# Ledger of designs, part 15: designed miniproteins, single chains, continued (5)

Each design is a single chain, and the fold is of that chain. pLDDT is the mean over its residues in the fold that is shown.

## One batch from the design tools (miniprotein)

Design m16523
Fold by ESMFold2-Fast:
Structure m16523 (fold): chain A 56 residues (1-56)
Amino acid sequence: SDEGVALAKEAIQAALDAGKSAAEAGRVGYETLLAAGYSPEEAERAVTRAMIELGV
């Protein structure tokens, strides 16, 4: 969902700003979405889309 992508972008950007690698930031985004109640499949899709849109 667009909300899931937005949430993933916020989590990923915060992790990148903290000096984490793109791979670590993606994991943070994934775990954030799981904690918010998204399924593993939905979380992976949203993280992938968020990373593409962020250019990482």
Scores: mean pLDDT 87

Design m16524
Fold by ESMFold2-Fast:
Order: sequence, then C-alpha cells, then structure tokens
Structure m16524 (fold): chain A 69 residues (1-69)
Amino acid sequence: MLTDEQVEALASLGTEVGEAIVQAMRDNSPEAADRAAETVREALEKKGYPKELIDQVAEAVRRAVEATR
C-alpha cells in the first residue's frame, strides 16, 4: 500500500508519466512493468527525491502494472 507521501510524489510527475504507466498496463510486453518502473525512477531522480522513496514508488508502479496482467 502506498503512503500519502509516495502518492504525492507519483502525482507530481505529471500527465506524461501517468500516460506512460497507463500504456504499460495495456501493453502485453513482458518488459512493460519494468519500463514503467524505470520511467518513474528517472523522473523522480530528476526532481531530486530521496533514493529510498524513488525505489519504493518505482517498485509499487512495477507491481501495479504486473497486477493488470
């Protein structure tokens, strides 16, 4: 379960990252979950979030994409 801080961090990434996650959830590619997690990680790193928060949010996104398969 995501914390409020993790949800806010993810929401701060904007529409383009959100659209990439939704596209990954619809993609039947075995790498879609990993790509979504990497996109989120790179965007959070660019914004200067702590590594532990980045790792937690990226893993949560990866698992959310996996759960839609």
Scores: mean pLDDT 72

Design m16525
Fold by ESMFold2-Fast:
Structure m16525 (fold): chain A 80 residues (1-80)
Amino acid sequence: MSAAEQLAEQLINVRNQALGKAPGAPTPGRGGFVEATEALLRGLGFTDVPVDGVLDAKTREAVAKVSDEDILAYAESLTG
């Protein structure tokens, strides 16, 4: 698996968690990963999403609008 595919898989996993596997429950180790996801969302045009490492309602709403292919393409742009 390439670095881009690994990054995309991790970002997709965080998105899926953001979309409702557990409402309000803390996810161990998510802080830096959420920050990376927020940076991804800003790069994709969600400029109102803060890069603070907190998975809030705005971050969840923005993540819900992003497809797996969008995440993979962005990850490839960062690693290629």
Scores: mean pLDDT 68

Design m16526
Fold by ESMFold2-Fast:
Structure m16526 (fold): chain A 72 residues (1-72)
Amino acid sequence: GIRERALAAAERARAARERLDAAETREEILAAIGDILRAIGDILDAALELKKKTGDEELAREVFREAAELAR
């Protein structure tokens, strides 16, 4: 569902952050940053979609918080 897509995007952000920490070339750094930014966008889109479909702002906020914690 929408929550699962948000969490999957958070896992991609975390993996990209780990690649960024290990990156030594400009190309690797830029690729990792791009992946992080895309994943953050996907998390935001999922939270907005959940809010629009359910009308539950607290549920959308909670899913966003779970995804943000996982992305650390």
Scores: mean pLDDT 84

Design m16527
Fold by ESMFold2-Fast:
Structure m16527 (fold): chain A 80 residues (1-80)
Amino acid sequence: LDLPIITEPVKEIEELLKKAKEEKNLELAKEALKKVEELKKFVEEAIKNGAILPEEVEPLLELIEKLKKEAEELIKELEE
């Protein structure tokens, strides 16, 4: 995705998920989920305001959903 304002949060989330998985750190996994939820809210507002091109909306929402599932699955595994 070519939007720096979105690519930076995505990279941070991916790094947190990688570190949480490698270290089996539940708190980092929870932090990653919080950042995914914040990014989703930001993107939904940006879509409402027309700040994201229509062609970028679907792949961006798919990426956010993927990151959310990954964070939720990791939290579930680490808590069980």
Scores: mean pLDDT 79

Design m16528
Fold by ESMFold2-Fast:
Structure m16528 (fold): chain A 66 residues (1-66)
Amino acid sequence: DETFKFLKEAREELEKKFPNAEKYIKEYLEASEEEKEEVLKKMKEAGVDPSLLLAAVEYRKFEEEK
């Protein structure tokens, strides 16, 4: 579906700009509410739109859904 494709492309774009994107996605998913803000700040400081991280997190959830 178009939504799944968009999320996948957002994940690929994040990995292209951030080779360690998987680490940040995992960190965000395991983080407390306060720690999540720090992860988003790191992404923004690197010039990556935080929306790409959020989309990649949604893609990760979709991928791990059983």
Scores: mean pLDDT 74

Design m16529
Fold by ESMFold2-Fast:
Structure m16529 (fold): chain A 112 residues (1-112)
Amino acid sequence: AVVVTQSPASVTAAIGSTVTLNATLSQAVPSAAGVLWFQQRPGQAPQLLISNTSTRAPGVSSRFSGSGSGTNFTLTISDLQPSDSAVYYVLDTGLEPVSRGQGTRLTVTATA
């Protein structure tokens, strides 16, 4: 099974700053499917942010940017807003069985 490791486990960042969230796969993705990034707040359904590693979902802010290949993937969130406070998950659908990371918890504050 592919192990998806997300780092950091938690991060606190200031309003207006940029944060980079990382995901490492134990095995390279062999297909063009890449990885999916989701945002989930407590009590909400997960919202798709990025598909195929770098393709923003419709209506997703340009502040969210995905990149990566092989075993190393990143989500960059620029100009952080308090509303960005959530858990961010990576889902690898390029390899069977489908694998999900443990998530990175982002807290956005007036001061980091």
Scores: mean pLDDT 80

Design m16530
Fold by ESMFold2-Fast:
Structure m16530 (fold): chain A 68 residues (1-68)
Amino acid sequence: SLEQRLQQNEKASQAGQQAYQQTKAQNDKLVQQGKITPDQARQQALQAGIQASNQQWDQQDQQLKQQQ
């Protein structure tokens, strides 16, 4: 249903934001240690967010198609 798809979008968005914030916090420490650049830290956090959002969407899509 449309309601299930809207909930799927909301949960995917939340998963993406959480992964972004967690990765950003970890990478900020690596930037302070001189191990990565601020630009690399930003791009990795964004990619982590996108990946987490996509994984959450895909998992929910599979659950909606399965009897369990």
Scores: mean pLDDT 83

Design m16531
Fold by ESMFold2-Fast:
Structure m16531 (fold): chain A 79 residues (1-79)
Amino acid sequence: SYEEGLRLYQEKKYEEAVKAFKEAIEKDPNNADAYTLLGVVYYKMGKYDEAIEAFKKALELDPNNPVAQRLLEEVEKKK
């Protein structure tokens, strides 16, 4: 679930957090926050291409999300 993903992310269990956020997205494909946090976790893992895709999907659902916009710009500079 989304809440489980947040808990796992706070515990720095990044692989498990990715799985939990993907499950949250599968249940609710319109959950922009789950895409944003999936991107954050991928970014912390150094998976920049996956982070970019997650942030782009978050912005498709919520174009005015300042966190996703800022982090997308930051990750694209590392590619």
Scores: mean pLDDT 85

Design m16532
Fold by ESMFold2-Fast:
Structure m16532 (fold): chain A 70 residues (1-70)
Amino acid sequence: SYREQIKELTKKMQQLVDEASKLSLQIREAYKAGNEEEADKLYKQLMQINREISELRKELEALIEKVRAA
């Protein structure tokens, strides 16, 4: 059902948002330590997660619209 799909996507998005938050803190700590190479690697991981969050958000919006149209 659309409701179950929305629930699963919402849970996955919440997990990715938490991971992005943790990476943001790690990037800040890497810069404080002067480890720019580590910060760059973490930043690339953050960009990948942000892209996945964006795609999941689009899927959630489409599913919510289908539920509203019913």
Scores: mean pLDDT 85

Design m16533
Fold by ESMFold2-Fast:
Structure m16533 (fold): chain A 60 residues (1-60)
Amino acid sequence: SEEEKERRIAVLKESLEGFKTMADWLIKKYNLSEEEIKRVEEILKKAEEKVKEEIEKIRK
């Protein structure tokens, strides 16, 4: 159903937002190096791309 799809999309978006918040918190709390921050940013970018792909699949 459309309601079920919207619920799943909302959970995915909220989870990604939470992950971004946690990543920002970790960077600040542990004063990560430039190299470590770059690795975190790469992981975050891959997560964003995966979430975008999954949302498009759900919308079908």
Scores: mean pLDDT 85

Design m16534
Fold by ESMFold2-Fast:
Structure m16534 (fold): chain A 83 residues (1-83)
Amino acid sequence: AYVPPPKAKTDKEAAENSYEAGLYFFEQGDYLMAIYAFEEAIKLDPEYAKAYYNLGLVYEKLGQYEKAKEYFEKAKELDPNLE
């Protein structure tokens, strides 16, 4: 299905808000809520490299190293300077 182009500015701001919430939950040790928030950030902005990177960090903290690696690789693919 064809959709109108996203409201890039508004969707980016919404993605940033979800990303910030993810950072908050990650700091609190609420890894499940952190995952949810970072996943919402990438749904709103699929090019949000930082959200993929931090989602990788959460999965690493959960011991899911293969899943963490996949997210780190996606983050670097979207932003090669994000290591």
Scores: mean pLDDT 79

Design m16535
Fold by ESMFold2-Fast:
Structure m16535 (fold): chain A 62 residues (1-62)
Amino acid sequence: EAEALLEEVRRALEEWRERQLAKGEDPEKIEARIERMLRNAEAAARAGDLVTLRAGLHDARL
């Protein structure tokens, strides 16, 4: 389950990147945000923290 949620976070972040680039946001800032969010999600997945993973998925979809 944790790995499945982590994969969903990765997909949501890819979609978020495309949306931000389409809006003309700074690519460097976009990548920095994605790296931070993905790092947090990976740590939560390793810890089995499904609550944090779901919160990360929600944030990635905003």
Scores: mean pLDDT 81

Design m16536
Fold by ESMFold2-Fast:
Structure m16536 (fold): chain A 82 residues (1-82)
Amino acid sequence: SLPELPGISPEGRAVAERLVQEALDIAKRMLEKGYSPGAALAAVVMWLLAQSLPTSPRLGLSDEELKALIRAVADWLEKELG
């Protein structure tokens, strides 16, 4: 199941849920390749931050929504994989 996404607007929810699914898939693949949960978390956080760069397509999320998404993904990974 997807983690709870507090602080995400209804308009941003579909985008946030897709980003979470992609982030979890990345984390799962890294764990299957023998990387630690901490390494998987670091890679996912860096990937999510890259989505906010000016040269990347904008995801329609505000800075506060992106922060909330990163916190939710980090919290989920720490609880489920650590």
Scores: mean pLDDT 70

Design m16537
Fold by ESMFold2-Fast:
Structure m16537 (fold): chain A 58 residues (1-58)
Amino acid sequence: DLREKMKKFIEEYEKENGIELSEEEKELIIDRVLAGLVDESKLEEKVKEEVDWYVSSK
């Protein structure tokens, strides 16, 4: 499941950067990744970009 894979990348990135996101915030990030995803090989990179965008916008 692509969403489960993205959720795992978000959780790993949260642990590495000391960030805590709600389930709704994670879903928002997932939806944004899917909207901008060109290739599944870019999935992890795109997840990190969208998390960084979201955190910097707070």
Scores: mean pLDDT 76

Design m16538
Fold by ESMFold2-Fast:
Structure m16538 (fold): chain A 70 residues (1-70)
Amino acid sequence: SAMDGIIVQARLLAIEGELFVGEKLNDKELVERAYEDARRLKAEHPDMPASVKARLDELIKRAEEILKKL
């Protein structure tokens, strides 16, 4: 639905922002929040477009890599 698409896009942008800020500030809590938000978005919207899913998977992978360094 249009509402689901808007929600997914908004949450994806928020996750990208959280991860970006968390990485730049070395803020483990923000990076962990971005990681959990990304996993939750993926679980709640399994029917999301493949391109969006790929972007989300890259954010999850990046968050995991950052958390290993914090």
Scores: mean pLDDT 85

Design m16539
Fold by ESMFold2-Fast:
Structure m16539 (fold): chain A 66 residues (1-66)
Amino acid sequence: SVEELKKEAEELLEKLKEALEKGDYDTARQIMEEIQKVLVRLALLDTETAQELGKKLRELMKKYGL
């Protein structure tokens, strides 16, 4: 469901933030790949929610110089 995918993306974004704060770029890369998979699925069901979560991902990456 959209709600389950949104929750999964939010949890992955938190894990990504923790990995980036620790400088664990290997883990961060894996988490980014999982976020992208979730966002692709979300975009097919709810484009607006996928765009909002994609914006959060981009803002997080920008904060850490990516």
Scores: mean pLDDT 86

Design m16540
Fold by ESMFold2-Fast:
Structure m16540 (fold): chain A 77 residues (1-77)
Amino acid sequence: SLEKLKEWIKKNLSPEIQKRFDELIEKYPELVEKYADLDPLQLLSHLYREFRRTDKELAQEILDLMNEIIKELKKKS
């Protein structure tokens, strides 16, 4: 659910990355809710596929966000 996703974001991501993810949720709440039961990276992958045909800049921003999240998760012991 969206609530579970927001809790995961607060627990696992830096404030800078949380802000970017929260901004994406605020701009596209219906699409995020559609994929909210998936893993956060799978959710972002689905959003990337939704936008890659219509908004290449947003799709690139989503890819960049995914890469930054992966980098932050790898820093956790």
Scores: mean pLDDT 83

Design m16541
Fold by ESMFold2-Fast:
Structure m16541 (fold): chain A 71 residues (1-71)
Amino acid sequence: KVEELKKKAKEYETLGKEYDALSEQFDRIAEELKDDPELAEKYRELSRQYRAMAANYFSKAAIYKKEVEKL
């Protein structure tokens, strides 16, 4: 059980990092699209969404880490 919780914590932490990296990439794309403000805003919205998903995954990882500490 402890090993399973540790594995879940690591998996969610990895997903959080991946989504955070994608969020940063979308922000960079939006910044490069100065000549297309509508498309730039769509990429900024994607960046915000992926950043929120990353935060959610980090929160889940923290919950599993906390459960390990209780055992």
Scores: mean pLDDT 84

Design m16543
Fold by ESMFold2-Fast:
Structure m16543 (fold): chain A 88 residues (1-88)
Amino acid sequence: SNNDYQVQYSTGRMGIVLLQQHYRRNGDQDGYQQSVQLGQQLDTAVNNNDIQTFNRIMQQIQQQVSQDPDIQQGVDNIQSRVSQSVSS
């Protein structure tokens, strides 16, 4: 549904922000650059209405987010708030 798509996109964008913050705190410049590239790929898929690529990029974001429990918790908290805002 459109609500699920909007929630997933917002969740993916916030996952990217949290990954960027994580890599910056750890001094991982390569991880930071990769997270920037994932965010650009996500935005490009949305702009092109490319649902197949969107789903693949979302899976990649979720895989990286799930490697750190603190990042996963942050994403879950944001997803809950976004789901409430787009349910109207």
Scores: mean pLDDT 78

Design m16544
Fold by ESMFold2-Fast:
Structure m16544 (fold): chain A 76 residues (1-76)
Amino acid sequence: MKKEKAEELVKEADRLLQEAATAYNAGDIDRAIELFEKASELYRKAAEVADGEFKKELQKRIDTVEELIERLRKIA
């Protein structure tokens, strides 16, 4: 099912966000950016197989992660 595949990709992206937060707290900004970028890619893949409101919600999440990456790039 499209939703099940999208949910699996979201879970993996959420895991990468958690790892990115850990790297950021350790002061490894470059590693945090790398992990956030990987998470953004997985959310984009999930959005490609998602429809309707779920796709819209994923797009908001992608926008949030991309804004965070931009902020971190300014301090890296």
Scores: mean pLDDT 82

Design m16545
Fold by ESMFold2-Fast:
Structure m16545 (fold): chain A 62 residues (1-62)
Amino acid sequence: GAAGEAAARAGVEAARAAPTVEEADLQGTKGSILGGEADPAAQAEAAALAGRGGREAITHLG
């Protein structure tokens, strides 16, 4: 019931937070240098895809 729904929501939210966390980290670092080094959104998406893909592959293969 509620526990299952809360866990599912938390999982989805955590996955969505992954790219924003990296985006914030890149902004925190590059913001001081004018934030023109790269597109943080594109980098965050690439990292999220790599992290989720690798994590799921390891889980399924392991």
Scores: mean pLDDT 53

Design m16546
Fold by ESMFold2-Fast:
Structure m16546 (fold): chain A 55 residues (1-55)
Amino acid sequence: MSPLAEAVQRFLALVASLPPEQAARALVEFQRLTETLDDPEELLRRIEELIERYS
């Protein structure tokens, strides 16, 4: 599995464990990242930052 796919899987698992309000905010930020970034390495870094923020 690619590092990006692993990060996405970890993020979705995290979101499933969050209260609804935090889950909604995390998903909105994730969507913005996927809409604005086309470089997989930069996207991976930003998803890792997002995981740290919501953990």
Scores: mean pLDDT 82

Design m16547
Fold by ESMFold2-Fast:
Structure m16547 (fold): chain A 60 residues (1-60)
Amino acid sequence: MEEKIRELAKKLGLSDEEIDLLVEYFEAIKNGDVEKAREISRKLLEKGLGEKFQEILDSL
């Protein structure tokens, strides 16, 4: 799953730092860490990555 997320994010032009945030988000979801997932989601939106984030979610 991580490899697919990294591949999709690279296609969308995300930086390595932004890709790492996405991977952390999906790891938090997988582990049931709702608070961490919420924090990372907020950081992604603050960076203006909301549309790209949604594209990745729609591809999974």
Scores: mean pLDDT 80

Design m16548
Fold by ESMFold2-Fast:
Structure m16548 (fold): chain A 65 residues (1-65)
Amino acid sequence: MDEERKRRVEELVRQSLIAQGYSEEDARRAAREAARIAEERVKKDGLSWGEAVSMGLSEAIKKLE
């Protein structure tokens, strides 16, 4: 299910950002944004979840800066 994959992506990205020194709040916000962008790219552009996650993470971190 897309929702289950989105939640899994959000959790993994959040954990990765916390490990890199981001606060829990910033990591959670960026992870949600990354998962949202990834889901949109999968649904609208037909990208794989791997490609979509990479793009979403890049965009979310860029907005966090």
Scores: mean pLDDT 77

Design m16549
Fold by ESMFold2-Fast:
Structure m16549 (fold): chain A 61 residues (1-61)
Amino acid sequence: MSEEEILEKIKEELEKLKAAGATPEELERFAIRQIVEHDLSEEQRKELGEFTKKLIKEVEA
């Protein structure tokens, strides 16, 4: 699986966690764990961070 495909799968899993009622802390913890486990590039870490922040704002609304 390419690095881009891994990032998209992580985003899909975050969306599923949000739909299942995950807390902001759970979403952030999941994203951080994926960054470490998959050794994501600086660019992809930034993209995932921005995506996770968007989901957290939606959960808080």
Scores: mean pLDDT 80

Design m16550
Fold by ESMFold2-Fast:
Structure m16550 (fold): chain A 74 residues (1-74)
Amino acid sequence: SMLDKAKELLEKVKKSSAEEALKLYLEFLRTELGASDETLEKIREVFSKLSPEQVKDFIIKELEDLIEELEKQE
C-alpha cells in the first residue's frame, strides 16, 4: 500500500544523506503519486536553494504529514 511505502521511505530517509533522501523522495512522488517529470524538476530546483539539513527536515516532515493523512483515509 502507499501507506506502507511511505513508512518504509521515512525510515530510509532518516538514515540517508540529503542527496539520497531527495532522490528517494522524488522517486516516491513519481511512482506512488504520479508526479510528472516536469513537476519533479521544479521540486528539485526549489530544493537546490535549501541546505542539506533543511532538505532532509522538509522531506521527513512531508512524509510524516502524508503518513498521518493516509492513516485517516484507510
Scores: mean pLDDT 84

Design m16551
Fold by ESMFold2-Fast:
Structure m16551 (fold): chain A 58 residues (1-58)
Amino acid sequence: EKEAFLDAMYRAGKILAEQGYSKEEIERAARLAAQTSGHEDYVDEAVEAALKGYEEAK
């Protein structure tokens, strides 16, 4: 469950970066996704996964 969600955040961050979204927008999206989908216990890890995707998309 947690692993699958973090993989999804990584992929989402990568896709959003390719679409021209900023680092700040991607962080915000990841925080909201974690808080609204029952993954609030690891919001910071979700943000880190999304930002890793962002960095690799550059």
Scores: mean pLDDT 81

Design m16552
Fold by ESMFold2-Fast:
Structure m16552 (fold): chain A 70 residues (1-70)
Amino acid sequence: SDKEEAEKLIKEAGELIFKVNKEKLSAENRRLLGEAVRLYLEGLDLYAQGKYKEAAELFRKAIELLKSIK
């Protein structure tokens, strides 16, 4: 279901955010992290509204940004 997919993506994005070493980030990677966190929080708001498909799209975008952090 769309809800189960969104919940899986919430967990994946949250784990990626937690694992980022925030003390050793370049300025560019700090911007990417900030954008990913913003998308994650917007996705959580959509999820709370029952907009699971839209939430999942924002979580996928956040995950893409997080995976680009070196």
Scores: mean pLDDT 86

Design m16553
Fold by ESMFold2-Fast:
Structure m16553 (fold): chain A 129 residues (1-129)
Amino acid sequence: SRDEIEKQVQKAEELASTGDWAKMVGAAVTYVLASQQADREYAEELLNKALELVEKALELNPNSIDAIKALALIGQEYAKRGLLEKAKEVYTKALERARAALPSLNERDRSELNSLIKEIEEELKKLDK
């Protein structure tokens, strides 16, 4: 229900207010999950809030794989909603952040991020057709 979405949004707002980059990423993911249950206009508002939080989290920790994954998730949700230009913008940001983070990561995290890069590149190619 909309009341359940509003409860999730309130919890996300509390997490977002902490200034902790990891909690801000958690808040962004909560907004994305809430957007999946929302109508188009409200979903776009929630996705915009999620994007702002992830961008702020990446300013605090530019090597956060969880934050880069959240960008990819936001891009995917914009694409599902038919917001193709927003999806392209967010996927492009996710690729730029991922490529910049690679040299600073351990082997396991680099492997995970390289897999994500390939997935994002495939999704971007679909949007250009």
Scores: mean pLDDT 86

Design m16555
Fold by ESMFold2-Fast:
Structure m16555 (fold): chain A 83 residues (1-83)
Amino acid sequence: EKLKKAKELFEEGKKLYEQGRYEEAIKLYEEAAKLAKDDYGLLSEIYNNIALAYRKMGRQKEADEYLLKSIEYAVLYARKKLA
C-alpha cells in the first residue's frame, strides 16, 4: 500500500538525517510526501522534518517555507478530527 511505503521512506529519511546526510534525507521525505497523499497528519510530520533538515544546512528561508506547510497540514488534520 502507498501509505505503508510512505512511512517506510519517512523512516529511512530520518536515519539519513541522523547521519548528517540532510540533502539525501530531504529527497526521501519528498518521495514519502508524494505517497502520503491525503494523510494530513503524516504530511505535517514529513514537512516538519524537511524544515529541520534545511535548518541544519543553514537554508533558513526554505526551512521557514516547509515549517509553514507543516503547520497548514496540522490544521487540516485537526479539522478532519472535528468531522
Scores: mean pLDDT 88

Design m16556
Fold by ESMFold2-Fast:
Structure m16556 (fold): chain A 68 residues (1-68)
Amino acid sequence: SVFESIARAAEEGDRDVALLGAAMTYAALKSSGENPELLKKVEEAIDALARGDVETAIRYFREAAKLE
């Protein structure tokens, strides 16, 4: 899962890698319009990561992986 890979990058302190992966995945999901619930969870994860709440971001990315 792409979201599991993003969560691991965040856990390892690779914030830039996690943010890039999340932003690219968010853009793809937004363009498709196929899974609004997943899109919203990814948005919440990006917002948490931007606030510096890394633990919440990791949790939300793992929840996003379950919505795939």
Scores: mean pLDDT 84

Design m16557
Fold by ESMFold2-Fast:
Structure m16557 (fold): chain A 87 residues (1-87)
Amino acid sequence: MEVTPEQRKLLEQLRKELEKLSKDDIFEVAEYVISLFPAERQPWLKKELELYKDKSKEELVDFIVNLATYLSVEQLKKVLEFVKSKL
């Protein structure tokens, strides 16, 4: 799947900023990212997120970054602003 150079830069920045957060704050970011998806997809994504409670911080970051590949540039910027508000 081809991402634009701008999307790729935002995804790289998102990973870097998420690695600075606590696992609890990363869960809040994951819930925010899921809220940007269509309502029909949110229950499935929330169920998958719940499985990450017992996973490593790195695996949770990977989950969020992978979900974020489906977001627009404008949505990615909103996610980054949300992450920065937690720092």
Scores: mean pLDDT 82

Design m16558
Fold by ESMFold2-Fast:
Structure m16558 (fold): chain A 101 residues (1-101)
Amino acid sequence: MKEEAIKLAKEAIKLAKEAIELAMEALKKSGGNKKAITLAIAGALQAIGAEFLAEKALKGAEGDKSLSPENALKLAKEALKTAKDALELAKEALELAEKYG
């Protein structure tokens, strides 16, 4: 539904931004650890992708004629999954950076 798509898209944007922040922190604390750097970059790129999908879903849910409400909800769900995956990568990167950096 429209309200659900908006809520999920906003949550995806929030988690994507959190993932980017943690990925940047991991890069700063990496101490040259290649695994931490690789996971941080991967997490950041995936989070950027999730944010683009979530913004498209949000516009669709708010009445952009280029997307049906059903497609907006589907995109919002996909964006949220991608944002959650990005957050997990960023968390793993930070843990590695703090342990081996």
Scores: mean pLDDT 85

Design m16559
Fold by ESMFold2-Fast:
Structure m16559 (fold): chain A 55 residues (1-55)
Amino acid sequence: SLYERLAMKDLGLSEEQLREARRLIEEGASNREIGERVGLSPAQVSGLRKAIELE
């Protein structure tokens, strides 16, 4: 998926961080909160949300 490719290959997230970020996105957490949890900027988290929406 675009989400897995962006998160793991482009942003360098582990499988654990990938699962945590996706869970938080689905729970409605803010881009800042998700970024702080997985070590990404809010802009990078916004990119992950867009990748999920395009699936």
Scores: mean pLDDT 78

